# Designed miniproteins, single chains, continued (2), part 83

Each design is a single chain, and the fold is of that chain. pLDDT is the mean over its residues in the fold that is shown.

## One batch from the design tools (miniprotein)

Design m6857
Fold by ESMFold2-Fast:
Structure m6857 (fold): chain A 80 residues (1-80)
Amino acid sequence: MEEERRREIGREGLAIYRAGLAATAAGDDATAQAYADQILAMSKEEKRALLLVMLEERAKKKGATKEEIEEALKKIEELV
């Protein structure tokens, strides 16, 4: 997958994921489920792009190195 497209897909997926979390926190189960269904309907490649963006963002906030991010992604690839 092209890196720029991967980042775009990952950002879109992250926005949906965050909207789903906000709906869950608000007790809007129907909206939360709709967003969850959107994520579940994503292709394997799109789900991988989402996980990559989520891990990169979280790791950067925690001060993780690029090597730690790469190791985590490699483990996820083995599970999926």
Scores: mean pLDDT 74

Design m6858
Fold by ESMFold2-Fast:
Structure m6858 (fold): chain A 87 residues (1-87)
Amino acid sequence: MLLSEEEAEAEVRTLEAAIEALTREAREAIERGDVKRATVLLTALGILLAAAEIVAELTAPDSPAHARARELAERAREAIRELEEEL
């Protein structure tokens, strides 16, 4: 079972927006010293990272949507790493 290109692109767009929003909220929580809120947001980002990896796995390997999903997962992983270092 594979996602269509349209389905995969829609999922990537939704996940990208969510990852960007939660990354910003997590950074703001860290800036405020709100460690509990930052931890919850980092956990949510981890779930979105897993979702992006699943979208990549369910997308045809030679499709542009597959490359976008993998790139999104890599960006999310790096954002989580940077935010954890700031905690």
Scores: mean pLDDT 86

Design m6859
Fold by ESMFold2-Fast:
Structure m6859 (fold): chain A 79 residues (1-79)
Amino acid sequence: SEFEKVVEELKKLFKNEDYQLALDHIYRLYKRGEITPEQAVEAIEQIAREQIATDPSLDKEKVDELIEKLREIAQKEAA
């Protein structure tokens, strides 16, 4: 899944193991259809913002690029 690949790329950027596990949890809910694609992206973006706030060495531009890609995937699934 393209969505899964982008989530894995985000996990590689995150140093915080709890946030990495949170990304895995959100992706599992998304795969099960327990949350909408839009809800999954919103939850992932919240976790990414928390990671950025706690890790000033994190590549914010790369994180934003990956979040935008997830939004594009979610929009295609909603259509």
Scores: mean pLDDT 83

Design m6860
Fold by ESMFold2-Fast:
Structure m6860 (fold): chain A 86 residues (1-86)
Amino acid sequence: STLERLLAELRELAATETDPEVRALLEEIIGLIEQIGKIDPVIAEAAAHDTLELVRELRDASVEERRAALQRLKANLQKALAELKK
C-alpha cells in the first residue's frame, strides 16, 4: 500500500537524519500517521499519496526546509487525528 511505503520511507529518513529536531519531528509524524491509519485506514491511504511525494522531495532538501515542512505536516496530522477522535 502507499501508506506502508510512506511509513517505510519516513522510518528510513529518520534513521539517516543527523539533526535531532528533524529526527524527533519524523518520529512524531510516524506515530501520528500510524494512529490515523488504525482509526481510518481509507483516509490514511488517500492522504499517503500526497504525503509520500512531500517526503521524497525532503530527502534532497536542506535541514531548515525539512524542519519547516515537517512542522507543517505534523500540525496538519494533529488536526486530522483530533477530528477522527470526535
Scores: mean pLDDT 86

Design m6861
Fold by ESMFold2-Fast:
Structure m6861 (fold): chain A 77 residues (1-77)
Amino acid sequence: SPSLQAQIARIRTRIEILRGTLEAMERMLDWEVSRITDPQEKAAAQAQRDARLARERKRVEEEIARLEAERAALEAA
């Protein structure tokens, strides 16, 4: 139905937004680290960046998995 197709399209758009937001965060954090010239400060910033990105990637991957499951359920209906 058109209504079902619209719901599936909204889920796809939400997944695209989530992926794009994560990519933008990765670029921003990489930029912040790239500006550090002191080797010790840079190493500490890289460790913090890696930890933050790991947490955000896990959160985004879990949300995408949930949205993909919702999409699959709608397609099966």
Scores: mean pLDDT 89

Design m6862
Fold by ESMFold2-Fast:
Structure m6862 (fold): chain A 61 residues (1-61)
Amino acid sequence: MKKLIEAAKRASNGNSLQAQDLFKSLGMSEEGASKGAWAASVFGKTGDVEGGAKIGYKVSK
């Protein structure tokens, strides 16, 4: 839970590589983690970091 929110925060702050590493540590594939980090960065910038993390996780599947 907390790691998904941290990944979304790092993605929205321009640290997409750190976000991808966090998503991978949660069991996501390399491609899934990349897609998840992108989605989290887009939606996290709207101020909804938790929503961004949730969407990132769904996109990563």
Scores: mean pLDDT 66

Design m6863
Fold by ESMFold2-Fast:
Structure m6863 (fold): chain A 106 residues (1-106)
Amino acid sequence: SEIKKIVDELGEEFKNMVKEEAERLGLTEDQLLEIIRAQLGVNKLDPKKTLPLAYELAKKFNIPFLDALAIVSLTARILNEKDVTLEQATPLAERELKLGLIGGKA
């Protein structure tokens, strides 16, 4: 799939992040990629722009990849924009991390 190609192109560190997220959720890598594809499709987001941004956000806050992807998707919805920047996603990530809604609590 195009998403798997993008994951492979973003390098081993990102590929390992996706693999670890799948293991954390009790999913196969292919099942996680299907969830990512569905979430991007529902929100009409470009995977080539969104996946690198979610990866950078996950690294910046040390949060699970799907949490970072959810923050990017929600930020896009709130702003009614498809080209979200790291700066635009940062305030929501900071708020949700402080509230314990993201960041691997459990």
Scores: mean pLDDT 79

Design m6864
Fold by ESMFold2-Fast:
Structure m6864 (fold): chain A 68 residues (1-68)
Amino acid sequence: KERVLELMERLAREHEGTEAGEVLEFLRRILEENSLPLVKEILRQMVWGSPETRRLLDEIVEEIEREE
């Protein structure tokens, strides 16, 4: 869980002021209070946004799968 949170924080900071950064910060807050499987399902349902946002979300899903 900590590695996924760190990844989300880093990517959100790198993309600050963009749609991707806002989405990542939102998901990071949800993950702080919830389980990895729940967040993974939310990410799988989120097929919207820019191509950049979708690629970053895919990277996070991959990291969650490695953590599990």
Scores: mean pLDDT 72

Design m6865
Fold by ESMFold2-Fast:
Structure m6865 (fold): chain A 98 residues (1-98)
Amino acid sequence: SLEEQLKELEEKLRRDKAYDALIDTVDPDGSGKITREEFKRLVEATHPEVARELKSDEEFDALFKKYDPDGSGYLTREEAKKFLDDLDKRAQELLEKR
């Protein structure tokens, strides 16, 4: 319905704004380059349950590579937003299994 489409758009805009605020904490200069280490700290702060599941640097590196396939060593803001969106979905799955 149009009402559901509007709700989905509002939720997406709210989420995008929240992700922008989070990314700004690790990219305050607006470089558009979020390093692996900066993003790992962001994940540990915002998604501690997911960070707990990622018990090794190797597991985190495998996920990071999914969003940085060319191996640049950093994420763009758009790639970081997609990663955060996927982490939110993962965190919800972990909460539902509790």
Scores: mean pLDDT 75

Design m6866
Fold by ESMFold2-Fast:
Structure m6866 (fold): chain A 87 residues (1-87)
Amino acid sequence: MTPEEERKRLIELLRKAGLEEEEIEELLEELEKTSDPVERAELFSLYVLKARGASEEQIEKLKEIFKEEDDEKRTKEAEKIVNELEK
């Protein structure tokens, strides 16, 4: 997949997730600032959750969780927030 094809598929996925054009552009700009796949996945998750109705408090809590170096703790805390959004 070329970078252009990858970008096009990402934009379509973000539109399906409910992001508005301005939110998609902001996320794409943030993704261009980092090549770390973990940081990229975290940014993607934050924007999708915000679009799905996550509060600013929940987004800030997720950002703090993503600073955790223990992968198991990070995953468990992130799943807790996601489960709250599914209710």
Scores: mean pLDDT 69

Design m6867
Fold by ESMFold2-Fast:
Structure m6867 (fold): chain A 86 residues (1-86)
Amino acid sequence: GDDARRQAIIDKAKDLLDQANAMAEEGAKVSEGAKLQFMAAAGLFGEAIDLAKQDVKKGEEALKLAEDAFAQAQALLDQAKAAKEA
């Protein structure tokens, strides 16, 4: 039911929030831009948790948006690492 779907969204968003915060610390060593993008993704995962508590569908949509932001932050970090080694 909706409660199981809500809990799955919250659990996934919490795990990815922790990963985004860890990646922000790693990003800080290479690129301030990458750090800021991971921090932004962490904020979006936090919003997904809050939205899921009120509306499962909005929580799912917010989680997908946060996952896209996290992927963009990872791409930016990869680009910054490549530029540093060039």
Scores: mean pLDDT 87

Design m6868
Fold by ESMFold2-Fast:
Structure m6868 (fold): chain A 94 residues (1-94)
Amino acid sequence: SDEIRKGLRDAIAGLEFLASTLDPNDPRNKEIRAQIAELREMYEGGAPEEEILRGLRRAVETLRATAAELDMSGVLAMAEELERKLEELERQLA
């Protein structure tokens, strides 16, 4: 669906931005890049909806946790917007 695909694009963009702002030696970079790769595969491969929602939830958690630790208000706002989109998608599936 277009909404799921948009959610995936927004999540990927947010995580890529986060990875670009972190110190190159930050251990979180490995986990963030792994999540980006997973979401890209879902975007291209048409993964099951339930799997996509789990991936999006992990992305929201990563964005919120890292933004809070680094005081990145812009990234926190991205996480909050993505979380609201995820909640709407979950309601549509219930």
Scores: mean pLDDT 80

Design m6869
Fold by ESMFold2-Fast:
Structure m6869 (fold): chain A 83 residues (1-83)
Amino acid sequence: SPEETFLEMLAEMLYKYTNVSKEEAEEMAKEVFERALKGASPEEIAEWVKEKLLKLGESDSQAEMAARWVKGMVESFKEYLKL
C-alpha cells in the first residue's frame, strides 16, 4: 500500500542518514505517520523529529537536516493521499 511504502522509505532513510538504530528508525517512522494521520502539520512533525533525534544523541545540525527532510516527505505524502 502507499502507506506501507511511505513507512518503509521513511524508516530506511532515517536509519541511513542518522545514527539511530533500525528499530528506533521504524518506531519514529510509525510515530510520524500516526501524527500526520491525526492532523499534525509538517512543521509540528519536523519539530518532534528534531527533538527526538537530539534526545537520541544526534548533533543539532544532523537533527535539523533530518527534520527538514522529514517535513518535505510529510508534505508530499499529505498532498498525494488527499487528492
Scores: mean pLDDT 83

Design m6870
Fold by ESMFold2-Fast:
Structure m6870 (fold): chain A 87 residues (1-87)
Amino acid sequence: AIKKALEAAEEVTKRFGIGLPEEEVEEFRKKMEAVEKKGSPAFIEKHARELGYIFGLQVVYKRKGVPLEELEKLAKEILEEIAKEEA
């Protein structure tokens, strides 16, 4: 699941001409592991591509000068709504 999400994130960042840094990958992996530990492995597996897409967009917007804190807030709201629909 995490590998599939990272592949989706790379697809997004490459489309905008941006590489995906290892530091960003580490942060994303930790976030995915936290959700999995919370008892939602099925959620991660089902939405791996969507989660990776959101992460990829965060990296793109961060490098374009959009405040990361605002992007994190928006991404969390989207992930929360997706998780709520699957609950």
Scores: mean pLDDT 68

Design m6871
Fold by ESMFold2-Fast:
Structure m6871 (fold): chain A 73 residues (1-73)
Amino acid sequence: ADAAVEAFFAEISKRPDARELLLALGEALDAALAAARAAGWTEEELLAGMTEDQRALYRALRAALAAVRAAAA
């Protein structure tokens, strides 16, 4: 499961726009979570509906975004 996530981030990290791409993915994720919450879904309910690979990708994206945003501050 995590191997696919690691491969995805390894490919992103090779790009000169890796930081901009991660920030854009984070904005898209934040917008999707806001829309789901507006529809009455909690983050916990969304995670419970995800596959293991989807949860691993979600956690990795949140961690990468936190690191990028912290470095930007």
Scores: mean pLDDT 71

Design m6872
Fold by ESMFold2-Fast:
Structure m6872 (fold): chain A 84 residues (1-84)
Amino acid sequence: KAILNVVELTTEGEDFGADAETGKVMSLEEMKEYLEGLLELNKDLVELKKIKAEGSGSVEEQIEFGLKLSKETGSPTLVLGYKK
């Protein structure tokens, strides 16, 4: 199975979603729809590794955290930022 990292961050800023590898930022709703579609099309082929953490700094810095995780694991990372 392919591994997909999903990093859920609680932030002081607005809700956001991002693809860590491309740096593409989108709404949290769009990211959730993308993730749901990916899982539906790839039933039993994708394993989610969920990580929860406190978000700090800018959206860019939070995406960099996801990029570091991708580099360390060799797996793609999606970042979900939730407003406190």
Scores: mean pLDDT 79

Design m6873
Fold by ESMFold2-Fast:
Structure m6873 (fold): chain A 79 residues (1-79)
Amino acid sequence: EDERRRAALAAALAFLKENPELARELEREAEELLAAGVPEEEVAALVAERIAEEAEKRGYPKEVVDNIRYLAEELRELA
């Protein structure tokens, strides 16, 4: 559990580091959702899902995309 969660978080962070413009866009979108009253856990799940979709669109390995989607699903359960 913790190991997969760690791998998923590492994959998401690596993707954002490689895509700094998208990272800024997602940060702004998250700030707007939080300002609109969306719960932090729901915003985190939405951001993780967006990262997975963008990673898939940009041709990242299936394992990376699946790990980020796993993180999104875990966060969605907390919302």
Scores: mean pLDDT 81

Design m6874
Fold by ESMFold2-Fast:
Structure m6874 (fold): chain A 86 residues (1-86)
Amino acid sequence: MSLDEVIQKALELTKKNKLNLATKKLEEALKTEDPEERKKLAQEALDEAATSLETSADILEIAGDLKGSEELRESARELRELKEQL
């Protein structure tokens, strides 16, 4: 998978989960012409997005929303798998 394909898939997940800061960072990565800076921004956005979803999943689990918690944990796993492809 290319760097741009990883960023596009990550962008779908961050938009779906309303992760506005991670979405903005991924959009900046796509506008960046320097491949090293693009990769760095993508890695930072993926880490931030996965951590945010894991934290939200923990909150939902405490609140008794086990289904919502698992859906967020699944999205976080997908983001971490995308980062491993960078």
Scores: mean pLDDT 86

Design m6875
Fold by ESMFold2-Fast:
Structure m6875 (fold): chain A 77 residues (1-77)
Amino acid sequence: KVVSTETGTAQAAVAGTYPGSELLVAEANGRAVSVTLATDSDTGTSVNHFAGGGDALVELTLDRATGQATVTISWLK
């Protein structure tokens, strides 16, 4: 169950590269988030676990030309 949603924009950084995918990290709304994107996709989702904050579904849409990401954090309960 989604109980609240936050949206922010952040510069994304590549934290790891794998065959056909990249691990991206960003700080959105004061929170460190990570999402794995396929290299042929600009949008990915991941469940993130936050210390003291609980779990959230994180969606990230990346502009690959600029490295700018739109991040939506949907808090779960």
Scores: mean pLDDT 73

Design m6876
Fold by ESMFold2-Fast:
Structure m6876 (fold): chain A 80 residues (1-80)
Amino acid sequence: MTVEEVKERLAEGRSAAEIARELIREGKLTDEILDVLMEESDEEERFRALNVIHKEADDETVQKAARAYARAVRRRRERQ
């Protein structure tokens, strides 16, 4: 799944948590995709995605997700 495909699925109303779970199973959850999932999702959906990643992914992916979340929160504050 590419970054473009992830953006399309989010635009179609699929949850970031569902996309994250699918990509963890496929071993394809990259930093670029994590940034998209965190930037395009509301706060509630971000927490759901982070919970899935924490439970189902390895420690490296959890750390990447935490960094992506921090970047998304910072960007939102800069825009408001």
Scores: mean pLDDT 78

Design m6877
Fold by ESMFold2-Fast:
Structure m6877 (fold): chain A 93 residues (1-93)
Amino acid sequence: SLPSLEEVEKAIDEVGEKLISRAQTPEEVEAIRRLRDALVQIAREAYSKNLPKDEVKKRALFAVNALAEKYGLPDELREEIIKAVNELIDKYF
């Protein structure tokens, strides 16, 4: 069964909260919050435009890398975020 947009948005929020629990600085928390917002917008566009999974992954990973660079995220946290985002997309798309 195809998951609803509401289920995907809830899953994005739950992943965001888990990542925030591992954040050590206010900058890391802000980066994760902005990533949640970006992933919600990507999910909405994916549903409205019927984007293929590869395009969703490309957009999500671009957002992760852009925010990691902007907020100076440590490599270990960046890798953890990338893993969580890939698992989320593989489950719902």
Scores: mean pLDDT 86

Design m6878
Fold by ESMFold2-Fast:
Structure m6878 (fold): chain A 78 residues (1-78)
Amino acid sequence: TEAELEAKYKEALERVKELGEEARRALRDRDLDTVAALMQEVGEIIQELREAYIEAGKPEKAEEAAKELEDVFFRTAG
């Protein structure tokens, strides 16, 4: 349902923000291995959300949501 997709988006958004803050800290510590792992996790979250929207018949919203989460991650990480 639309409500289930919205809940999944909010969950993904919160997690991506958390990972962005972790990436910011890892960058300060010059821990590039941790940054790489966090980027991979963000990619997996975005892909899972994209697939959920596509399965619901909303491929256009899938791409918009994916772009928004990617932007949030990089903006938060710095």
Scores: mean pLDDT 86

Design m6879
Fold by ESMFold2-Fast:
Structure m6879 (fold): chain A 80 residues (1-80)
Amino acid sequence: SMEELKAQVLALMKSLFPKAKSILDKVPISESAAKALGLSTLEVEVIDYVLAVLEDLGKTSPEMAELAEAAKALKAEARG
């Protein structure tokens, strides 16, 4: 269901997002640095990709727009 999809996407963002953002805020992250910190460049790209997908879906779905806003709030919280 759509509710199950939302829950899975939100859980994925919570799992990956704060760690990647906290690390990125401290140093410019190169591919070698990402691997040393236990993150692949693909994992960093996945976080940005998920945000882009949610923003795009939010243009046609109010529920997806709410999820995109929640994702942006999590990104801001992780940065702070």
Scores: mean pLDDT 53

Design m6880
Fold by ESMFold2-Fast:
Structure m6880 (fold): chain A 70 residues (1-70)
Amino acid sequence: MTLAAARRELLRRIAALTGVSVATVSELLRRDPELRALFDAAAEDLREGRLTDAGVERLAQRVRAVAAAL
């Protein structure tokens, strides 16, 4: 899996888990450097087969928190 493919798959999973649209999650990643750093780290873990369900849940929780603050 390429990093680009891992980012696309992770974006899809996070959107499904949070109920936030893919477009909205992409916008949040552009506006929040800390969220983007967490997302990029999780995407690399996904690419390397190291992403856990707990890791996905933590990222989803952060996305929900950032979205709620808008």
Scores: mean pLDDT 83

Design m6881
Fold by ESMFold2-Fast:
Structure m6881 (fold): chain A 68 residues (1-68)
Amino acid sequence: SSAKIEELEKQIAHAEEQIARLEATIAAIRADASLPEATKEAQIAVLEEARARLEKFIEEKRKEIEEL
């Protein structure tokens, strides 16, 4: 169904936007001279885990489109 493909593509686009926001936040943390390196590493690790979950979500939604 075209409508189902459009909805899945919309979900992928939303997840891609969330990844872009996470990447911007990671870049800001890396650039923050006021934060200790250990604090940066801990915060970035949490954001990288969130990014990995979103990447897996996108992969699953792309597989759903392929099965249509």
Scores: mean pLDDT 90

Design m6882
Fold by ESMFold2-Fast:
Structure m6882 (fold): chain A 74 residues (1-74)
Amino acid sequence: MKEELKETLKRIDAELAQLPPELRAAVDSLPDNPTLEQIKEAAEKLGVSEETVRDAWMLRNLKKFLEEKLKELE
């Protein structure tokens, strides 16, 4: 279980590392429940699609969830 979570986190980290640094930073600054307007603003600022921001946010949120679960299993 713990090893499976670590391997999943490694894959997510690798995918996040392939994202532009600006996109990663913007997603990290979004709240846990971002509004459509906040996603749109981030997309416009970065010159990417709203879908790109949403997908990156979902990936970052999944990482946070798994990190919290891994912490509970310590």
Scores: mean pLDDT 79

Design m6883
Fold by ESMFold2-Fast:
Structure m6883 (fold): chain A 74 residues (1-74)
Amino acid sequence: SAAARVRAMLDALEASARALAADPSATPEQLRKALEGIEATIELLKASFPELAEELDARLRAIRELFDAALAQR
């Protein structure tokens, strides 16, 4: 289903976000650019799949929390 594919993509994005946030060599600029790209992707997915908006918002919130924590430590 489309929902299953979207969730798989979100799982992959979150895994990549966790890896980048945990990377001590990642610069604040790299972290901000990555978050911007993820936010843009989530916005496009919400426009295409409004029925998944709640799940998409929850995933974006989790990713933002990861990046906010990483940026606070840089």
Scores: mean pLDDT 85

Design m6884
Fold by ESMFold2-Fast:
Structure m6884 (fold): chain A 107 residues (1-107)
Amino acid sequence: SNKEEALKLIDEAVKLAEEAAEIAEKAGYLKVAESLREMAEHIKKVGKAIENGDWEEVRKHISEAIGALIRAIGEIIDQGWTPELEKALELATEALRLLQKGVDLAK
């Protein structure tokens, strides 16, 4: 079903955001890692909200996930770009793309 495929995409988005956070954490960029983990937690809540048909919560947690990504980008700019942070941002950006695809499919 479209809902099952949507939830699978959202679960993949969570895993990418968590991988991005782990890369930042292992490289010692704790603030970036915290913001990326916050992004992953809001993506998880989008999945739960879709399962419950709660579209107000879907919209809320999408906005919060985007906010967390924007904070992570600001923290990267402040700390300076590294290959690890470039990889973390690549994964977090792909997580956002899969989140949007999953949400659109579930609608």
Scores: mean pLDDT 92

Design m6885
Fold by ESMFold2-Fast:
Structure m6885 (fold): chain A 96 residues (1-96)
Amino acid sequence: MRLRVEAEVEDLKTGKRIRARAEATLGQSDEAEASVEVEPGPLRIRVRFEADGVKQEAEGTLTLTEPGTVRIRVRAEVKPDGSYRGEVELELPPVP
């Protein structure tokens, strides 16, 4: 019984890529964070959840108008009752 949560952001203009991954087993929790400085332009965001060999993935593109720091936080938890909790948080540069 295992949950893995992964998030990746790729700056399509520069090719810079960051990834955060958290993995938990029964009764455990895990958290990871990554950040990157970016220029205005398109970002590709990918999120993956994997529970007991079942994978779910979502991908999107977001265009930034301002430079700054992009931060990813991921959390994975498998509760003692066997329920799964996965979270992904994306923080973007402030809008002027």
Scores: mean pLDDT 81

Design m6886
Fold by ESMFold2-Fast:
Structure m6886 (fold): chain A 103 residues (1-103)
Amino acid sequence: EIEEEKRKEVRELLFDVASRLHDLMLWERGSTEVVAKLDQFNQLLAEAVRAIEEKNYDRAIELLRQAQALAEEIADELQASSTFKNKIIEMLERAIALVEELK
């Protein structure tokens, strides 16, 4: 029951991060390079979710750390506010912390 709630919160956090970055990309009219980075970011999130389902939590954390680095690059290239960037980082760090608690 507790593990299911944590997995649900992780999925909701990852969906919110992906949605926020997608909206920023559309609003700022991101370049082809930024679109490619966002596609890679979404692929890393999909692989992290699969790793969580397989109970491979170390792999999920590794993938989420890679996604965090890529999200920071996307935010910087789109000239996102410090408030926006910090919120994205906080959401991804919360997701990683929840996955650590599942180990």
Scores: mean pLDDT 86

Design m6887
Fold by ESMFold2-Fast:
Structure m6887 (fold): chain A 82 residues (1-82)
Amino acid sequence: MVSELLRKLAELIRAGAPEEEIRELKEEIIREAGLSEEEKKELEIQIRAARVATHGDEEDKLALAREILEELGISWEDYLAA
């Protein structure tokens, strides 16, 4: 069941489905799989990365990279300073 939901999620992302549909399916996956807060955060990051990789331009990819780093506790400013 969870594997079918993950496949559906990948199909929605590839098709450029609205954020609302992706969010609803994400919540269904979280419920069915019993994901922890850490796993929920990881799934959210993966969804965001997949959406930008499929439909985003170069600026979208840079914005996503910044958001992912900040969510992982790494500031974009610290990353650029390295």
Scores: mean pLDDT 70

Design m6888
Fold by ESMFold2-Fast:
Formats: C-alpha cells, sequence, structure tokens
Structure m6888 (fold): chain A 84 residues (1-84)
C-alpha cells in the first residue's frame, strides 16, 4: 500500500502530492492504487489527462473500473492512430 503511494507520487511528478492526498482521503483500495500506477506508466498522460484523472479521483463514487476505462479509452485512441 505505502509502496504504491510512493510510486504514484514519483510517477505523477508535480501532481503527485495532490493525487496521494486524494487516494488517502478516500481510503483507496490496493486495486485502485494499482490502477493509478498502471494508468501513469502505460498511458504516459499529458497534464490535461492527469487533471482529468484527478477529477475522477475526487468523485467518492469512483472505482478502479473508472480509472481503467479512462486509461483504456486513451490507449484505444492511440492504437487507432496506428491503424487508420
Amino acid sequence: MEELLQEIEKLAGKYGPEIVKLLKEKNASEETLRAVVDFLKNVEPSDEEIEKLIEILKDPKSTKLDIEIFGGVLALERAVLKVT
């Protein structure tokens, strides 16, 4: 748990402290923390995309699925650019 929070802080750069604070406040599960790590590593999000992730994390109803869906949509958009 704490190792995942430390990894998120490093991966998110200037947004790290805000994301970690939000995850602690909502008492995020290990699954949710892993979803955030996977998003930051695999999507390589822009500042705008990280701000959208923060908005998702601010919603107390958000789950790991919401993070995975957002990351999947961005990955699909990037894949379409290679095929079309």
Scores: mean pLDDT 77

Design m6889
Fold by ESMFold2-Fast:
Structure m6889 (fold): chain A 62 residues (1-62)
Amino acid sequence: GEELARKAAEAAAKGDAEAAGKYAREGIQNGSLTERGAMAAVVLGAAGDAERGAAAGKQGMK
């Protein structure tokens, strides 16, 4: 979970919303929702603003 949560946060920070969503989804579906899903949710919750900003930036670049 921690590796996927870290990759999701890193991708979101770089504006790679596709990779961020992929890692977050994979961590939640394939791991424990309490341990791995919660860690991914905490990272993405804290990076929720970053993910929203990154998605907006990526849409503008498309």
Scores: mean pLDDT 57

Design m6890
Fold by ESMFold2-Fast:
Structure m6890 (fold): chain A 74 residues (1-74)
Amino acid sequence: SKLEEAFRLMDQDGDGVISEEEFGKGLATYLQLDLSNEELKEMFDYADKDGDGRIDFEEFEYLMKKFNLEDKIP
């Protein structure tokens, strides 16, 4: 799916999770979304339900759907 491909592109370490930095860079690079550091943190914290500073694919998919970003993936 487009979401799985986008997640893999953002997952620079290939460990199945993405950091806030990787997420922000991915949004800017692939979706042309230039969020402020504050906006990025708030969105990421919303998806980071475990509070570990990283999100897995399920949390990423939920976030993308919650903020209507899935339609912006090419």
Scores: mean pLDDT 75

